# Ledger of designs, part 97: designed miniproteins, single chains, continued (2)

Each design is a single chain, and the fold is of that chain. pLDDT is the mean over its residues in the fold that is shown.

## One batch from the design tools (miniprotein)

Design m7574
Fold by ESMFold2-Fast:
Structure m7574 (fold): chain A 53 residues (1-53)
Amino acid sequence: ADLPTVALSPEQLAAVRALAGTRSVDEAVRAIAAHFGVSLETARRMLVSAAVA
């Protein structure tokens, strides 16, 4: 199924992948939200975008 994705710059993609590293999905989402100053929903979409790119 097509998941909602967010367009990420190469720098944002690298940062999301680094933050997702060895963390659980919930920890990765919280770390991304804190790093970018976005909602947990936006952070989850960023994580999904990084996973499929």
Scores: mean pLDDT 73

Design m7575
Fold by ESMFold2-Fast:
Structure m7575 (fold): chain A 75 residues (1-75)
Amino acid sequence: MKKPVVIAKTDEKYSLEELLELVRLLFENPQELEKRFKDKVISVLISDMLTEQEAIDLVTQLHELGYTDVIPFLP
């Protein structure tokens, strides 16, 4: 099932393991993700309708390219 996903810039860096946990949280409990990370978002870089697997693939590719200071988030 596709959900609205943004890739948001933060002032903190995250490991790939942490980013994959945030993808899981976005698809299982988006309200908890918003509650924990809302104040860490500086700007939105990408916005799309993604499946959980597409979101995993996207954050993995971004991390491999050195974008460690971004998180999957709600629009």
Scores: mean pLDDT 84

Design m7576
Fold by ESMFold2-Fast:
Structure m7576 (fold): chain A 72 residues (1-72)
Amino acid sequence: NEKERLAEEAARLAYEAGYLYGKGKFEEAKKLNEEALKKLEELKKLGASEEEIKEAVGRSLKAAEEGYKEGK
């Protein structure tokens, strides 16, 4: 399932970006966040529904928040 794989990868990258942001590694965090956004863009190009996109974005935002808390 390519859509599920992309959503999962986006969330993982978002978590790592949040973690690095929490550690004060802003440049590295930005690069990982850009990679997470690329995965979400690929998800859109595969024809993901509005619901699938909202779910993937929400998952990535939650992952980033948890990463940030862990990195602090």
Scores: mean pLDDT 87

Design m7577
Fold by ESMFold2-Fast:
Structure m7577 (fold): chain A 55 residues (1-55)
Amino acid sequence: IDALRAEALARLRAAATREERLQAVNALANKLVVDYGLSDEEAGAIAQEVYREAA
């Protein structure tokens, strides 16, 4: 999970557009649910945390 968070942070910081940032956040949340078995609530909380860290 830490590697996914680091990758998402890098993608968010490199993103030039609003759309790219939204795609990065959504991709992280989706991977956490599908690949790691987190609930939508847990995945959403992590994605929001990463988004705030990148801002």
Scores: mean pLDDT 77

Design m7578
Fold by ESMFold2-Fast:
Structure m7578 (fold): chain A 62 residues (1-62)
Amino acid sequence: GDLRKAELYYQKGEYEKAIEYFDLAIKKNPNERNAYILKADVYEKLGKTEEAEKYREQAKKL
């Protein structure tokens, strides 16, 4: 599924594609905690610390 594709792109360092597939996974299952955690990790690697913190906080509320 989309979560698996996002994880594969993340492992390859293709962060923009990883975010795209994490967004699709979240759209289909808004309570998928792991998608928010991994999306936050991608934003951290991109230096987008504020976005990373927002997704980590969303994951904590699930």
Scores: mean pLDDT 85

Design m7579
Fold by ESMFold2-Fast:
Structure m7579 (fold): chain A 66 residues (1-66)
Amino acid sequence: MATPEQASRAAAAVKDLVTPQEAARIANLVLKGASKEEIRDYLESIPGVSRETAEKAAELVEEAVK
């Protein structure tokens, strides 16, 4: 499972794209070991986030937790 530090980096990577509450949910998903696909699907569910933006954001999250 990801460390709290990795989860914090993941939240920081998307903070300009989502609200603080949504970033906190992404951090929680990372801590639970959510897949890149699950994170992307969550991002796509956010109003105003395109599939392309969600994919890029999910890649940033995955890179932050590597």
Scores: mean pLDDT 79

Design m7580
Fold by ESMFold2-Fast:
Structure m7580 (fold): chain A 85 residues (1-85)
Amino acid sequence: MMEKIKEEALKLQEQIREAWDEGLEEGDEEILEVGRKLLERIAELAKEYEREGESEELLERLLEEALRLLKEAVKEIEKIKKEKE
């Protein structure tokens, strides 16, 4: 599971980087806001992990949720780019 999560996270990171690189041509504040919200939500997941105890099953669940957040951020950035065209 961890290996698969890391592999998908790297793939999503690459997609975010590509979308971000294109968006930076506009210098769009909305794209920065998406990044800020993503970091805030991931920080909340890290706090939940520390609060509820550090089990492998909980870690696996929280990493899966983090991957969903990354995927949602990519979609949101893509929507912003389309609206700017």
Scores: mean pLDDT 65

Design m7581
Fold by ESMFold2-Fast:
Structure m7581 (fold): chain A 64 residues (1-64)
Amino acid sequence: SKLKELIMKALEEMEEKYKDNPEIVKIIEEGKKKLEEAKSDEEMLEIFLETGAEVAREVVKLLS
């Protein structure tokens, strides 16, 4: 799926940006695993949004 490839690339770029943060890397790796198992575009988008929200929460903690 083209959508799966685009989301996977976005997650890989995010993982590279935060590679020194083990908790963020763990969140992204779990999101990548769920994405590989996803069967619909809706499920893929939902996984991407949920993973992004979890990463954002961890980033906010680092900035506080």
Scores: mean pLDDT 86

Design m7582
Fold by ESMFold2-Fast:
Structure m7582 (fold): chain A 81 residues (1-81)
Amino acid sequence: PAAPEVVSSRGTATPATVAVGQTATVTATATLRLPDGSELVVSGSVDYTATAAGTTTVPVPLVDPRTGHGVLVSVNVTVTA
């Protein structure tokens, strides 16, 4: 089947700034356009444990369990030394 088009995506980390050795919850949301022109919103979260200071990109896989359509959203997390 054809993959859905990603109309928009966004993500946040809570807390927005994490110290090395601490865990942040990374949440992402995406709006997908299906081939028939309908749209659906998918959301998900992953936990990320910081291992090094700096900015890290955390991938969040999102899938709608009703349709099976999904997308991978990258979210930046700031890690403090």
Scores: mean pLDDT 78

Design m7584
Fold by ESMFold2-Fast:
Structure m7584 (fold): chain A 64 residues (1-64)
Amino acid sequence: MEELRKELEELGRKAREAYEKKDYKTAAEQYRQMAELAEKLGLSSTARIARAEAEKYEELAKQQ
């Protein structure tokens, strides 16, 4: 479990780095992966939040 939790943190970090570069497409993709991993781990709240962030950044990417 610890290794998989570290992977979730890593995906979040990569998403923030993409956001800082205004690469919203990459940020959305990282949050999508976060949501999928969280769902497989049974972290339903984390998965829901990550999905919402992914959708938000997907919309921002379409506007650029």
Scores: mean pLDDT 81

Design m7585
Fold by ESMFold2-Fast:
Structure m7585 (fold): chain A 63 residues (1-63)
Amino acid sequence: AEAAAGEHGTRVQKLINEALKEAEKADLYEPIRSEVTGADEKERALRAARQILAFYREEDAKA
C-alpha cells in the first residue's frame, strides 16, 4: 500500500544510503558525510544525493 504513496521517496532514500555506504567503504569523499546533518531525514537524504551526484559529475568531467 505504501509503495505507491512513497515509491520515489523511499527508493531515493535507499539508493542514497547504499551510495553513502559505498563511498564510506572506498573512503572517497569525507565532505559528503559532513554535509549530511539536516534536521529531517528527507532533507538530509536529498542533500546527500545532491553531493553524491555533484561528486560523480565532477569526476566524470575530469576524466
Scores: mean pLDDT 56

Design m7586
Fold by ESMFold2-Fast:
Structure m7586 (fold): chain A 55 residues (1-55)
Amino acid sequence: SAEEALKKAEELEKQGDLRGALTIYQLLVKEHPDSEVAKKAEEKAKELLEKIKAQ
């Protein structure tokens, strides 16, 4: 489900897999564009992109 994918992305972030988490967040936005999960995923994706660019 979308909620399970969101949780998996959050776990990847905790493990330091920022690129893996970003991929899942981007997929959530693509597959569920009008959902609350997609809104959260979009904000998380923006945050992760900034962190990745800072490296």
Scores: mean pLDDT 81

Design m7587
Fold by ESMFold2-Fast:
Structure m7587 (fold): chain A 60 residues (1-60)
Amino acid sequence: GLSEEIKELAEVAYIAGLDAGLSEEEAKLLQDTAEKYGSKYGLEAAKAAVQKLGEKLGSK
């Protein structure tokens, strides 16, 4: 269901963040952002929030 899809997105975001060279704390922030936005606004909003945050973290 949607809850499981959000959880999977959060796990993927964490792993992808680490693979991209982010710190564990930054990767955790991506995971937490996916869960928070996904639970409140749905899967597409979670994806958009994770992408924007990932771009900001990767550009520093």
Scores: mean pLDDT 82

Design m7588
Fold by ESMFold2-Fast:
Structure m7588 (fold): chain A 55 residues (1-55)
Amino acid sequence: SEKEELLEEIRKKMEENVAKAPEEAKPILQQILDKELAELSKLSVEELREVLKKL
């Protein structure tokens, strides 16, 4: 679905930011990312497009 595709694109951009972090911080940042994606999954397609534009 379009919502799933938008969530995947947002996840990829967020994972790019995690990749820039120190190795010791990556596990914690990955947990934060997973929680943020769970919250984003509650948003509409229109709201997800706006989130993606701000990343």
Scores: mean pLDDT 81

Design m7589
Fold by ESMFold2-Fast:
Structure m7589 (fold): chain A 118 residues (1-118)
Amino acid sequence: SLPLPVRVLAEVEDGEIEPGKATVKVTVRLYGPGADHEVEVEVEVIDAETGKLLGKKRARLTVRPTARDAQGWLVGEATVEFEVEVPEDAKEYIVKATVRDLRSGATLEGEAKLKVKK
């Protein structure tokens, strides 16, 4: 089967998060035929050792695949950004993104594992 035309990127300001308030940024890329895509994105930030939910955000976004990547594919991006409170005892966390295409009902997941600074 062909892979689904979605890529999820999770980013923080310096690649590692400090205890306290931190900004989590998740970029969703969709590859498509040039039509606008309405998607629902749920982002969860989870302590990797304990499984505790540290933060969660839901957003409805419109992704417009009007740009071309290095391979010439049509691509569109949308970003979800929010603050999370990181406990001082956390060592690493998981950013999990669930993307649902509202027209097809298809659901895609991506995750990134990030370290907490000492």
Scores: mean pLDDT 68

Design m7590
Fold by ESMFold2-Fast:
Parts: structure tokens; sequence; C-alpha cells
Structure m7590 (fold): chain A 93 residues (1-93)
């Protein structure tokens, strides 16, 4: 996970996806799905980002970050009402 986060911080989003997918094969966690979602969000792959953030929330519904970035991805897709609902959930956690 640390290597995938480092790739995200360096702006190498494709590398972040590759590393996070390898980590996912070893341990399926909300954090790994959140990193995958953020990498796809940065790549402009908003629908994939939403899919991965939803998987992160299924594993850890108390992850406020996952709810916030899901809301951001939904806003990028023009789904403003749905984004507002998930942004509110993030604030309640």
Amino acid sequence: LLEAVRALNEGDYEKAVEIAEKELSKNETADVYTVLGEAYLRLGEYEKAVEYFKKAIELDPNNARAWRVLSEALRKLGKTEEAEKYEQKAKEI
C-alpha cells in the first residue's frame, strides 16, 4: 500500500493502479480500493473510480475519506444529488 500511495503522490497514477492491483491480490482492504479509486479519479476514469470507492465503503463504511472521494467522483460525472448524499455521510462519520 505504501508504494501505491507514493506513486499517487508522485503523480504516477498508472503505476499507482498497477501496484495497488498487486496488493489487492494479497489482501483485499478498503485502503487498497480507496487508492485504486483515487488513481482512476486522477486519470479521469470517473466511473471506475466510483466502482472502487463503493467497494472500499462496502468493506469499511466508517472510512470518511472513501465517502468524500466517492462524492468528488460523482460530481465529476454530473451526479450532483447523489454526490451531496455521500458528502453528508462523510461528515456524519
Scores: mean pLDDT 81

Design m7591
Fold by ESMFold2-Fast:
Structure m7591 (fold): chain A 130 residues (1-130)
Amino acid sequence: SEDELVRHLLQLLADPNASIDDIIRAVQALSEEVRKELAELLYELLKSSGGPPLHPDLKVTLEQLKKLLVAAVLLDSEEVVRMVLRAVKKILKKKEDQEKFFKEVLELLEGRVPEERLERLRKLWEEVFG
């Protein structure tokens, strides 16, 4: 059952048509132990591939990065969060576009993660973009 839930989440993360809400529900269905194991697995997969996948269509890439960032925060994967934020920085050059992206991510995570985790996300944002 948990193996099926992990497979389902990985399929949603790879699917450009999957909604952010579907990803949030898939992560929330996982136990704390499985979330920790998946966070480590996701980091190793992204590290071995040279970072998050980039699509020629900028809009598709940004939606994929937003989904991956939301999933990484829900999984409490600081390493994956840093990787995604670095990818966003390479793609979004204007400060207003960066701030809009971050605001949308915070709105998606509001009430779904502890405040301490949102504070860590803000600190990681400042480390990458400050």
Scores: mean pLDDT 81

Design m7592
Fold by ESMFold2-Fast:
Structure m7592 (fold): chain A 96 residues (1-96)
Amino acid sequence: IDSIKKNLQKIKDTADKKAKTSKDSKTSSQYKGVSKMSDQVIDFIDKKDVDGLKKAGDGSDKLSDWMKNQGDDDGAKLAKQVSDLSNQAAKIIEKS
């Protein structure tokens, strides 16, 4: 679980940097969304909120699909990583 939290923090840091450097308000808002979802997943891990993790995973997956449709493959990959990590955390916590 610690490695999942560390990876989420790294994704958040990357998303925050991209949001700051984006000249397009729409792209900036999307990366802020990825950052916020990473924070929410970390919070749900700390609270052991399995339902929250599953909802965050679904939301991040939908964000990934939307970013990919807008031509932002890098952003889509980050959002997909948040989704995968959120779902992995849910499975670990459910077995505890």
Scores: mean pLDDT 79

Design m7593
Fold by ESMFold2-Fast:
Structure m7593 (fold): chain A 87 residues (1-87)
Amino acid sequence: MADELIEKGRKALAEGNYEEAVKYFEEAIKVDPNNADAYILLGEAYLRLGEYDKAIEYFKKAIEVDPGNERAKRLLEYAEKLKEERS
């Protein structure tokens, strides 16, 4: 189930295994493409990897799935700011 994949991904994030976390969240999205939380978590994993463009992409997808998701909107703004600071 997508929920089990999300929990495995969260554990990988907590352990600093960001690439493994990405894999679990990508599989969760394949199981349930309308799960906004999975897109948010995938974006957070990409932020930890310094992959700001990918993080921005997935936070935007989370907002497309759930337009009222304030967490996704805040994380999008944060990721865009981090990208500008690196440029």
Scores: mean pLDDT 85

Design m7594
Fold by ESMFold2-Fast:
Structure m7594 (fold): chain A 55 residues (1-55)
Amino acid sequence: MSPLERARALARELVAALAAGEPYVFSEEDRALLADPEARAVFEAELGRLMAELA
């Protein structure tokens, strides 16, 4: 899986956990991935898209 695909997957996992009322904990590897500006931007774009669809 590319870093950008993992960033999208993290956004989906986070939104799914929030919808289920469950806590979501980022792994150390996932935090390191999101320290990259490109991966962070992809994560935030996917998160914003999913949150807008839920609203």
Scores: mean pLDDT 81

Design m7595
Fold by ESMFold2-Fast:
Structure m7595 (fold): chain A 59 residues (1-59)
Amino acid sequence: MTRLDILKEGLLAFAEFANETYGVEIPSREEIESMSEEELKELLEELEKKVAEAVEKEE
């Protein structure tokens, strides 16, 4: 498993968590697997922001 594969798996797990827990809209597994490292970083930042907003409201 490469460093990029580990990043994709981690992002997939986080995206699934965000979708299931907070209803955040996420790309498909196939879309995430086709993304570049830069696109994965941007997606992670977007998901973190959306989760933080949802958590703050549920506090």
Scores: mean pLDDT 76

Design m7596
Fold by ESMFold2-Fast:
Order: C-alpha cells, then sequence, then structure tokens
Structure m7596 (fold): chain A 52 residues (1-52)
C-alpha cells in the first residue's frame, strides 16, 4: 500500500461531520460509494477530514 493510498484510507476513516451524517443516512453504517467519492474529492481540494 502506497503512502497516498494509506492517507486516502485514513481520510475515509476520518470523514468530516457532513460526510458522517451521510454515512448515517445510508442506513448501513458503511461508507457508500458516493461518500467515498466525496472524501477523495475533499482530499484533492486539500481539505482535512476528521471522523469520530
Amino acid sequence: MTPEQRAALRALAAAPPEYQAQVDVDGSGTLSDANVEKLLEALERGEEVEFR
């Protein structure tokens, strides 16, 4: 696993509060494809992500 891939996975685990709410709405408690895409997009914009 590359450092970039590990950073992406860490960001998925540390999603910002707005993406956390979408995970809850998904109903499964699992990150949806849409949420994963948004988290990667936020990383491309240089935004920090934080999960609970």
Scores: mean pLDDT 52

Design m7597
Fold by ESMFold2-Fast:
Structure m7597 (fold): chain A 61 residues (1-61)
Amino acid sequence: SELDARLRRGAVLLVRTDASIATVARRVGFTSVAAFTRAFRERFGVSPAEIKRRRHVPAPK
Protein backbone atom coordinates (compact mmCIF):
# COMPACT_ATOMS: atom_id res chain seq x y z
CA SER A 1 0.00 0.00 0.00
CA GLU A 2 1.02 3.65 -0.27
CA LEU A 3 1.11 3.90 3.52
CA ASP A 4 3.49 0.90 3.73
CA ALA A 5 5.78 2.49 1.12
CA ARG A 6 5.83 5.78 3.04
CA LEU A 7 6.63 4.02 6.34
CA ARG A 8 9.41 1.99 4.66
CA ARG A 9 10.94 5.21 3.26
CA GLY A 10 10.76 6.66 6.79
CA ALA A 11 12.61 3.66 8.25
CA VAL A 12 15.41 4.04 5.66
CA LEU A 13 15.73 7.77 6.40
CA LEU A 14 15.91 7.13 10.16
CA VAL A 15 18.76 4.62 9.67
CA ARG A 16 20.71 6.34 6.86
CA THR A 17 20.45 10.02 7.86
CA ASP A 18 20.77 12.23 10.95
CA ALA A 19 17.32 13.74 10.36
CA SER A 20 15.05 14.06 13.41
CA ILE A 21 11.94 11.90 13.72
CA ALA A 22 9.84 15.06 13.14
CA THR A 23 11.70 15.83 9.89
CA VAL A 24 11.35 12.24 8.65
CA ALA A 25 7.60 12.19 9.51
CA ARG A 26 7.07 15.39 7.50
CA ARG A 27 9.18 14.17 4.54
CA VAL A 28 7.11 10.97 4.21
CA GLY A 29 3.81 12.88 4.36
CA PHE A 30 2.67 12.85 8.00
CA THR A 31 1.39 16.05 9.62
CA SER A 32 2.29 14.92 13.15
CA VAL A 33 5.01 12.90 14.86
CA ALA A 34 2.31 11.15 16.93
CA ALA A 35 0.48 9.90 13.81
CA PHE A 36 3.78 8.74 12.24
CA THR A 37 4.85 6.97 15.46
CA ARG A 38 1.51 5.15 15.83
CA ALA A 39 1.45 3.99 12.17
CA PHE A 40 5.13 3.00 12.31
CA ARG A 41 4.69 0.97 15.50
CA GLU A 42 1.59 -0.74 14.07
CA ARG A 43 3.46 -1.70 10.90
CA PHE A 44 6.90 -2.66 12.31
CA GLY A 45 6.23 -3.44 15.99
CA VAL A 46 8.90 -0.93 17.12
CA SER A 47 9.02 2.86 17.51
CA PRO A 48 10.89 5.23 15.15
CA ALA A 49 13.12 6.20 18.10
CA GLU A 50 14.11 2.55 18.62
CA ILE A 51 15.00 2.16 14.91
CA LYS A 52 17.08 5.35 14.98
CA ARG A 53 18.88 4.11 18.13
CA ARG A 54 19.62 0.63 16.68
CA ARG A 55 20.45 1.87 13.13
CA HIS A 56 18.68 -1.15 11.62
CA VAL A 57 15.71 -1.13 9.22
CA PRO A 58 12.94 -3.39 10.64
CA ALA A 59 11.07 -6.12 8.79
CA PRO A 60 7.36 -5.31 8.24
CA LYS A 61 4.76 -7.15 10.34
Scores: mean pLDDT 81

Design m7598
Fold by ESMFold2-Fast:
Structure m7598 (fold): chain A 55 residues (1-55)
Amino acid sequence: MSEEERVRAAASQMSPLGLEVWLAHLERERERHADDPEVVARLERAIAILREALA
């Protein structure tokens, strides 16, 4: 299973509060690794998946 598929599967099993906490964590990690484009790209994909799950 791809990383994106794993994130989607995990998101589908989480409560809205759990999704918000995970999203906040990933946003902090994205800021922490702002100078690393590969890490930023990976985190941005995960953040997009979580935002879609919350919409």
Scores: mean pLDDT 81

Design m7599
Fold by ESMFold2-Fast:
Structure m7599 (fold): chain A 78 residues (1-78)
Amino acid sequence: SAYEIGKKLGELAKEKGLHLGDLSVEEVKEAMEKAGVKVDKELLKAESAGELLGEVAKKLGWTDDDGQEIAIGAVDSM
């Protein structure tokens, strides 16, 4: 779910001592895979964490509400 992805992003950022905006594409991929989302090799061409999340949102048919759930999950985990 969007919330679980946010939660894994927040947990990973806290574990590495980073802010959410400082997470690399590879770290966002790791968090998404831990949340049960398969990240295709083509998505690794994303230049930013935000771009990667946007491409996954398109594939999953996510809305703005799902984006808010990611933010809530991340904040709850930090």
Scores: mean pLDDT 69

Design m7600
Fold by ESMFold2-Fast:
Structure m7600 (fold): chain A 71 residues (1-71)
Amino acid sequence: MTVTVQLTSSRVEDGVLRGTGVASDGRRVSVMIDLETGAAVVLFSDTGEALLGRVTELRPDGTVTVEGELV
């Protein structure tokens, strides 16, 4: 499964990007990305579902694409 997120706020601490934003389907999400490995977690705040995967795209405009599996 692929999810695209538009980050509205983000920060980088200890090699990890933490942010909040909106998925392309309109759902609110929290995102954690390990910038060294590309491992990523997208948490859908409304449902409590998490997508565990990897970053495939990270753009300077705050667009993030993650490929993974829902858990």
Scores: mean pLDDT 84

Design m7601
Fold by ESMFold2-Fast:
Structure m7601 (fold): chain A 62 residues (1-62)
Amino acid sequence: SVEELVAALSDPDPEVRLRAAGELGRLGTRDPRALAALEKALSDPSPGVRAVAGRALEAMRA
């Protein structure tokens, strides 16, 4: 679910956050909770998470 993926973006494991960001992008959902969580992920300490979050946001805006 979108709620589960949004919660996973706050996980201490960067691998979990990376997978959550990618899955949200795959879903292409326009849920405002997902958009807000991905926008925060653009400032994530992991460069991989930041990159995937950016791609997910582009996919959701397409």
Scores: mean pLDDT 82

Design m7602
Fold by ESMFold2-Fast:
Structure m7602 (fold): chain A 102 residues (1-102)
Amino acid sequence: MAEEAIRENVERLARALGVPVPEEPTKEALIELLTELLLRLAAGGDIELDFYGEDDELMLRATLGKDDEAAAREVAERIARWIEENGKVLGYIEVTRATVPR
């Protein structure tokens, strides 16, 4: 179940990113694909992200800065853990431009 969920998420993310599907769909491959997706989403500036499972369940909220690879990887690791523990596929990501008025 967990391995199957990881494989499905890896395949979906690779297709969404337009990259080849990894030959071995590991948790590490999932984290790398998620990190790349997150960095691409934040490329235009700071963003707020809402991650939803297939059942429209809100999994995680995160704020990411442009080119913050360390923060993107940490969020990716948290999502990969949730996928592994729940055996579910990531449904969609809602992206909002993060505005933190001081």
Scores: mean pLDDT 77

Design m7603
Fold by ESMFold2-Fast:
Structure m7603 (fold): chain A 59 residues (1-59)
Amino acid sequence: MEESLEVAREIGRILRRIGDELQRLLEAKRKGAPEEEIKELEKRLEEVSKEAVKELKEL
């Protein structure tokens, strides 16, 4: 049993979710997506970030 490795994997999973949403937002901005689409992606990133902070506090 490697508890520290399991915690590291969980942190990695949480950060990967944030990274995926951030990449989606950055790609939309880079390609000049409509402001409405950008706002939707910003909202999704904010929601995922709030969930991630909550999960990280539980580790």
Scores: mean pLDDT 79

Design m7604
Fold by ESMFold2-Fast:
Structure m7604 (fold): chain A 59 residues (1-59)
Amino acid sequence: GRLARDLLMRELGLSEEEAEEIVRLAEAGNLKAAADKIMELAGLSREKALAIAQFAAES
């Protein structure tokens, strides 16, 4: 949801469009795709990207 989108933009410097797409993937249950996109766009490790994707799915 909105909280996860705002957090992704604020902490990772992602655009609104990029953050919304990650949230959509996570809320759809596609945590792997959400994490892969976070890794690609923000350069984070898989462990951190998965934690963020999980948060996006829950919020």
Scores: mean pLDDT 83

Design m7605
Fold by ESMFold2-Fast:
Structure m7605 (fold): chain A 58 residues (1-58)
Amino acid sequence: MIEEIEEFIKELREKAEEYRRLAKDPSLSELEKQIYEGMAALLEGMVGFLEKVLEKLK
């Protein structure tokens, strides 16, 4: 259970970093950059929530 949540957090962090990287692509429109940045921020928020859940379980 705890290990599954830790693995999920790792996956979300990797995806957030990927979206941050994609948002830096100069060929993207401003709207596309904003979408990727928003997706990264959302995933980072989910990571923060899950980290709090893990803290309570430990």
Scores: mean pLDDT 82

Design m7606
Fold by ESMFold2-Fast:
Structure m7606 (fold): chain A 94 residues (1-94)
Amino acid sequence: MKLPAIPEELRAAILAIIRAVDAEDAAAVAAAAEALVAAARALPAEDRGALEIALALVAMVLGILKSDPNMTPALRQAAAALDRAVDEIEAILA
């Protein structure tokens, strides 16, 4: 199988999520998660493989957040925003 190129909007949204999580900025995580979902909805069917990779990366970040023993209220809000984004992208892929 050919590895699909990841569209710049998906890549930018994923990087924004990672940076916002690292900064503990729940509002920035929510905005980046919404941008990721919007980019996912705009993707043509031929880029579905790129969306599956994006979903796996976001799910990994969410798993790391949920395993943090020092989870702050901001990180809990960030995890909730990412959970919603994962659910919406899974619905697009279904």
Scores: mean pLDDT 78

Design m7607
Fold by ESMFold2-Fast:
Structure m7607 (fold): chain A 83 residues (1-83)
Amino acid sequence: MEDTPEDVSRAINEAVAKAKEKGADGVIVLLMDADTSLEEAREAIVRLATKALNLKPEDVPVENLVYATAGRTRVAALGVKKK
């Protein structure tokens, strides 16, 4: 089935909400194909967070990582704290 913009938006909002429930002040979101493995998705968002937040890979809070799927789109949302 084809992804609708509404389905993708819903998946993004759901993943962001779940990440914020864990006490995150901000969320990094990455969209990818649903066929992407959870390990590959985790590696991609860690690389993005390391670059965007100037963090070491070890300091990325991967325990706050939330996934959602809408049709053919996988959403990875990483909750981060400002401090």
Scores: mean pLDDT 75

Design m7608
Fold by ESMFold2-Fast:
Structure m7608 (fold): chain A 80 residues (1-80)
Amino acid sequence: MSEEQIEKAVETFRESLLEYGVPEEKAEEVAEKFREKAMEQKGTMTPAQAANQAATLAMEAGVPNEQASEIGKRVAEVVK
């Protein structure tokens, strides 16, 4: 995964959190955590790993499991 792909994945994740009613401040916080994880695994993060991390972080932000899984799927599309 390139730096550009990480940035796009982080933006997609933040936007999805906002669409599902997560407050902007919390969405930014959680998207930043995702960025840190993605940068730590630079070049090695798979779409499945990105989906799982995004879904987990979305649930931590208060998004229900079903919607968190949808967010994870959107993020995985960017990481391909």
Scores: mean pLDDT 80

Design m7610
Fold by ESMFold2-Fast:
Structure m7610 (fold): chain A 61 residues (1-61)
Amino acid sequence: APSVEETQALLLRLFREIAEERGLDPDAVLAEFLEALSNRQPLSPEVAAVLREALARLGAL
């Protein structure tokens, strides 16, 4: 099983890849995600969709 650090690295990579696949700016998507985590704010529907897809791909590994 991957470590926490490996899982985090994979999640961030998948986040960028999925954002690019969806025609979104991966840097903007990551910035919004990190800001939401820091401020405990809800994610936009677009960023939430990227997160769900990233978690689904991680779960398939």
Scores: mean pLDDT 76

Design m7611
Fold by ESMFold2-Fast:
Structure m7611 (fold): chain A 94 residues (1-94)
Amino acid sequence: AVEEIKRVVEEATRRMAEIVPERAAWLEERREALLRAIEGKSPEEAARLARAWADEVLAEFRADPSLSRQQQVDVAAVLSEMLARIDEILERAR
C-alpha cells in the first residue's frame, strides 16, 4: 500500500511538471520531502500526509499569477485523480 502511494505521488508529480515546467524543480523538492516523510509510516498515515501535500501544492499553484487558467484546471485534476487513487489503495488494503 505505501509503495503504491509512493508510485501514485511520483506519477502525479511527473504529470504536473509537464503542465507547469517552470515549477518542475519545486515539485521535485516537494515530492522528495513527502517520500521521506512517509517512509516507515502506516498506509493511513502515508495517505494523510499525501492529502496534506496535495493541499499545499494546490494552494501554491492557485497563488501563482503566472499560471494560465488551463494550467490551474489541469493541475487540480491531476491532484484530484491522485487522491482518488490513494483512497482506492487504502480501501483495497483494508
Scores: mean pLDDT 85

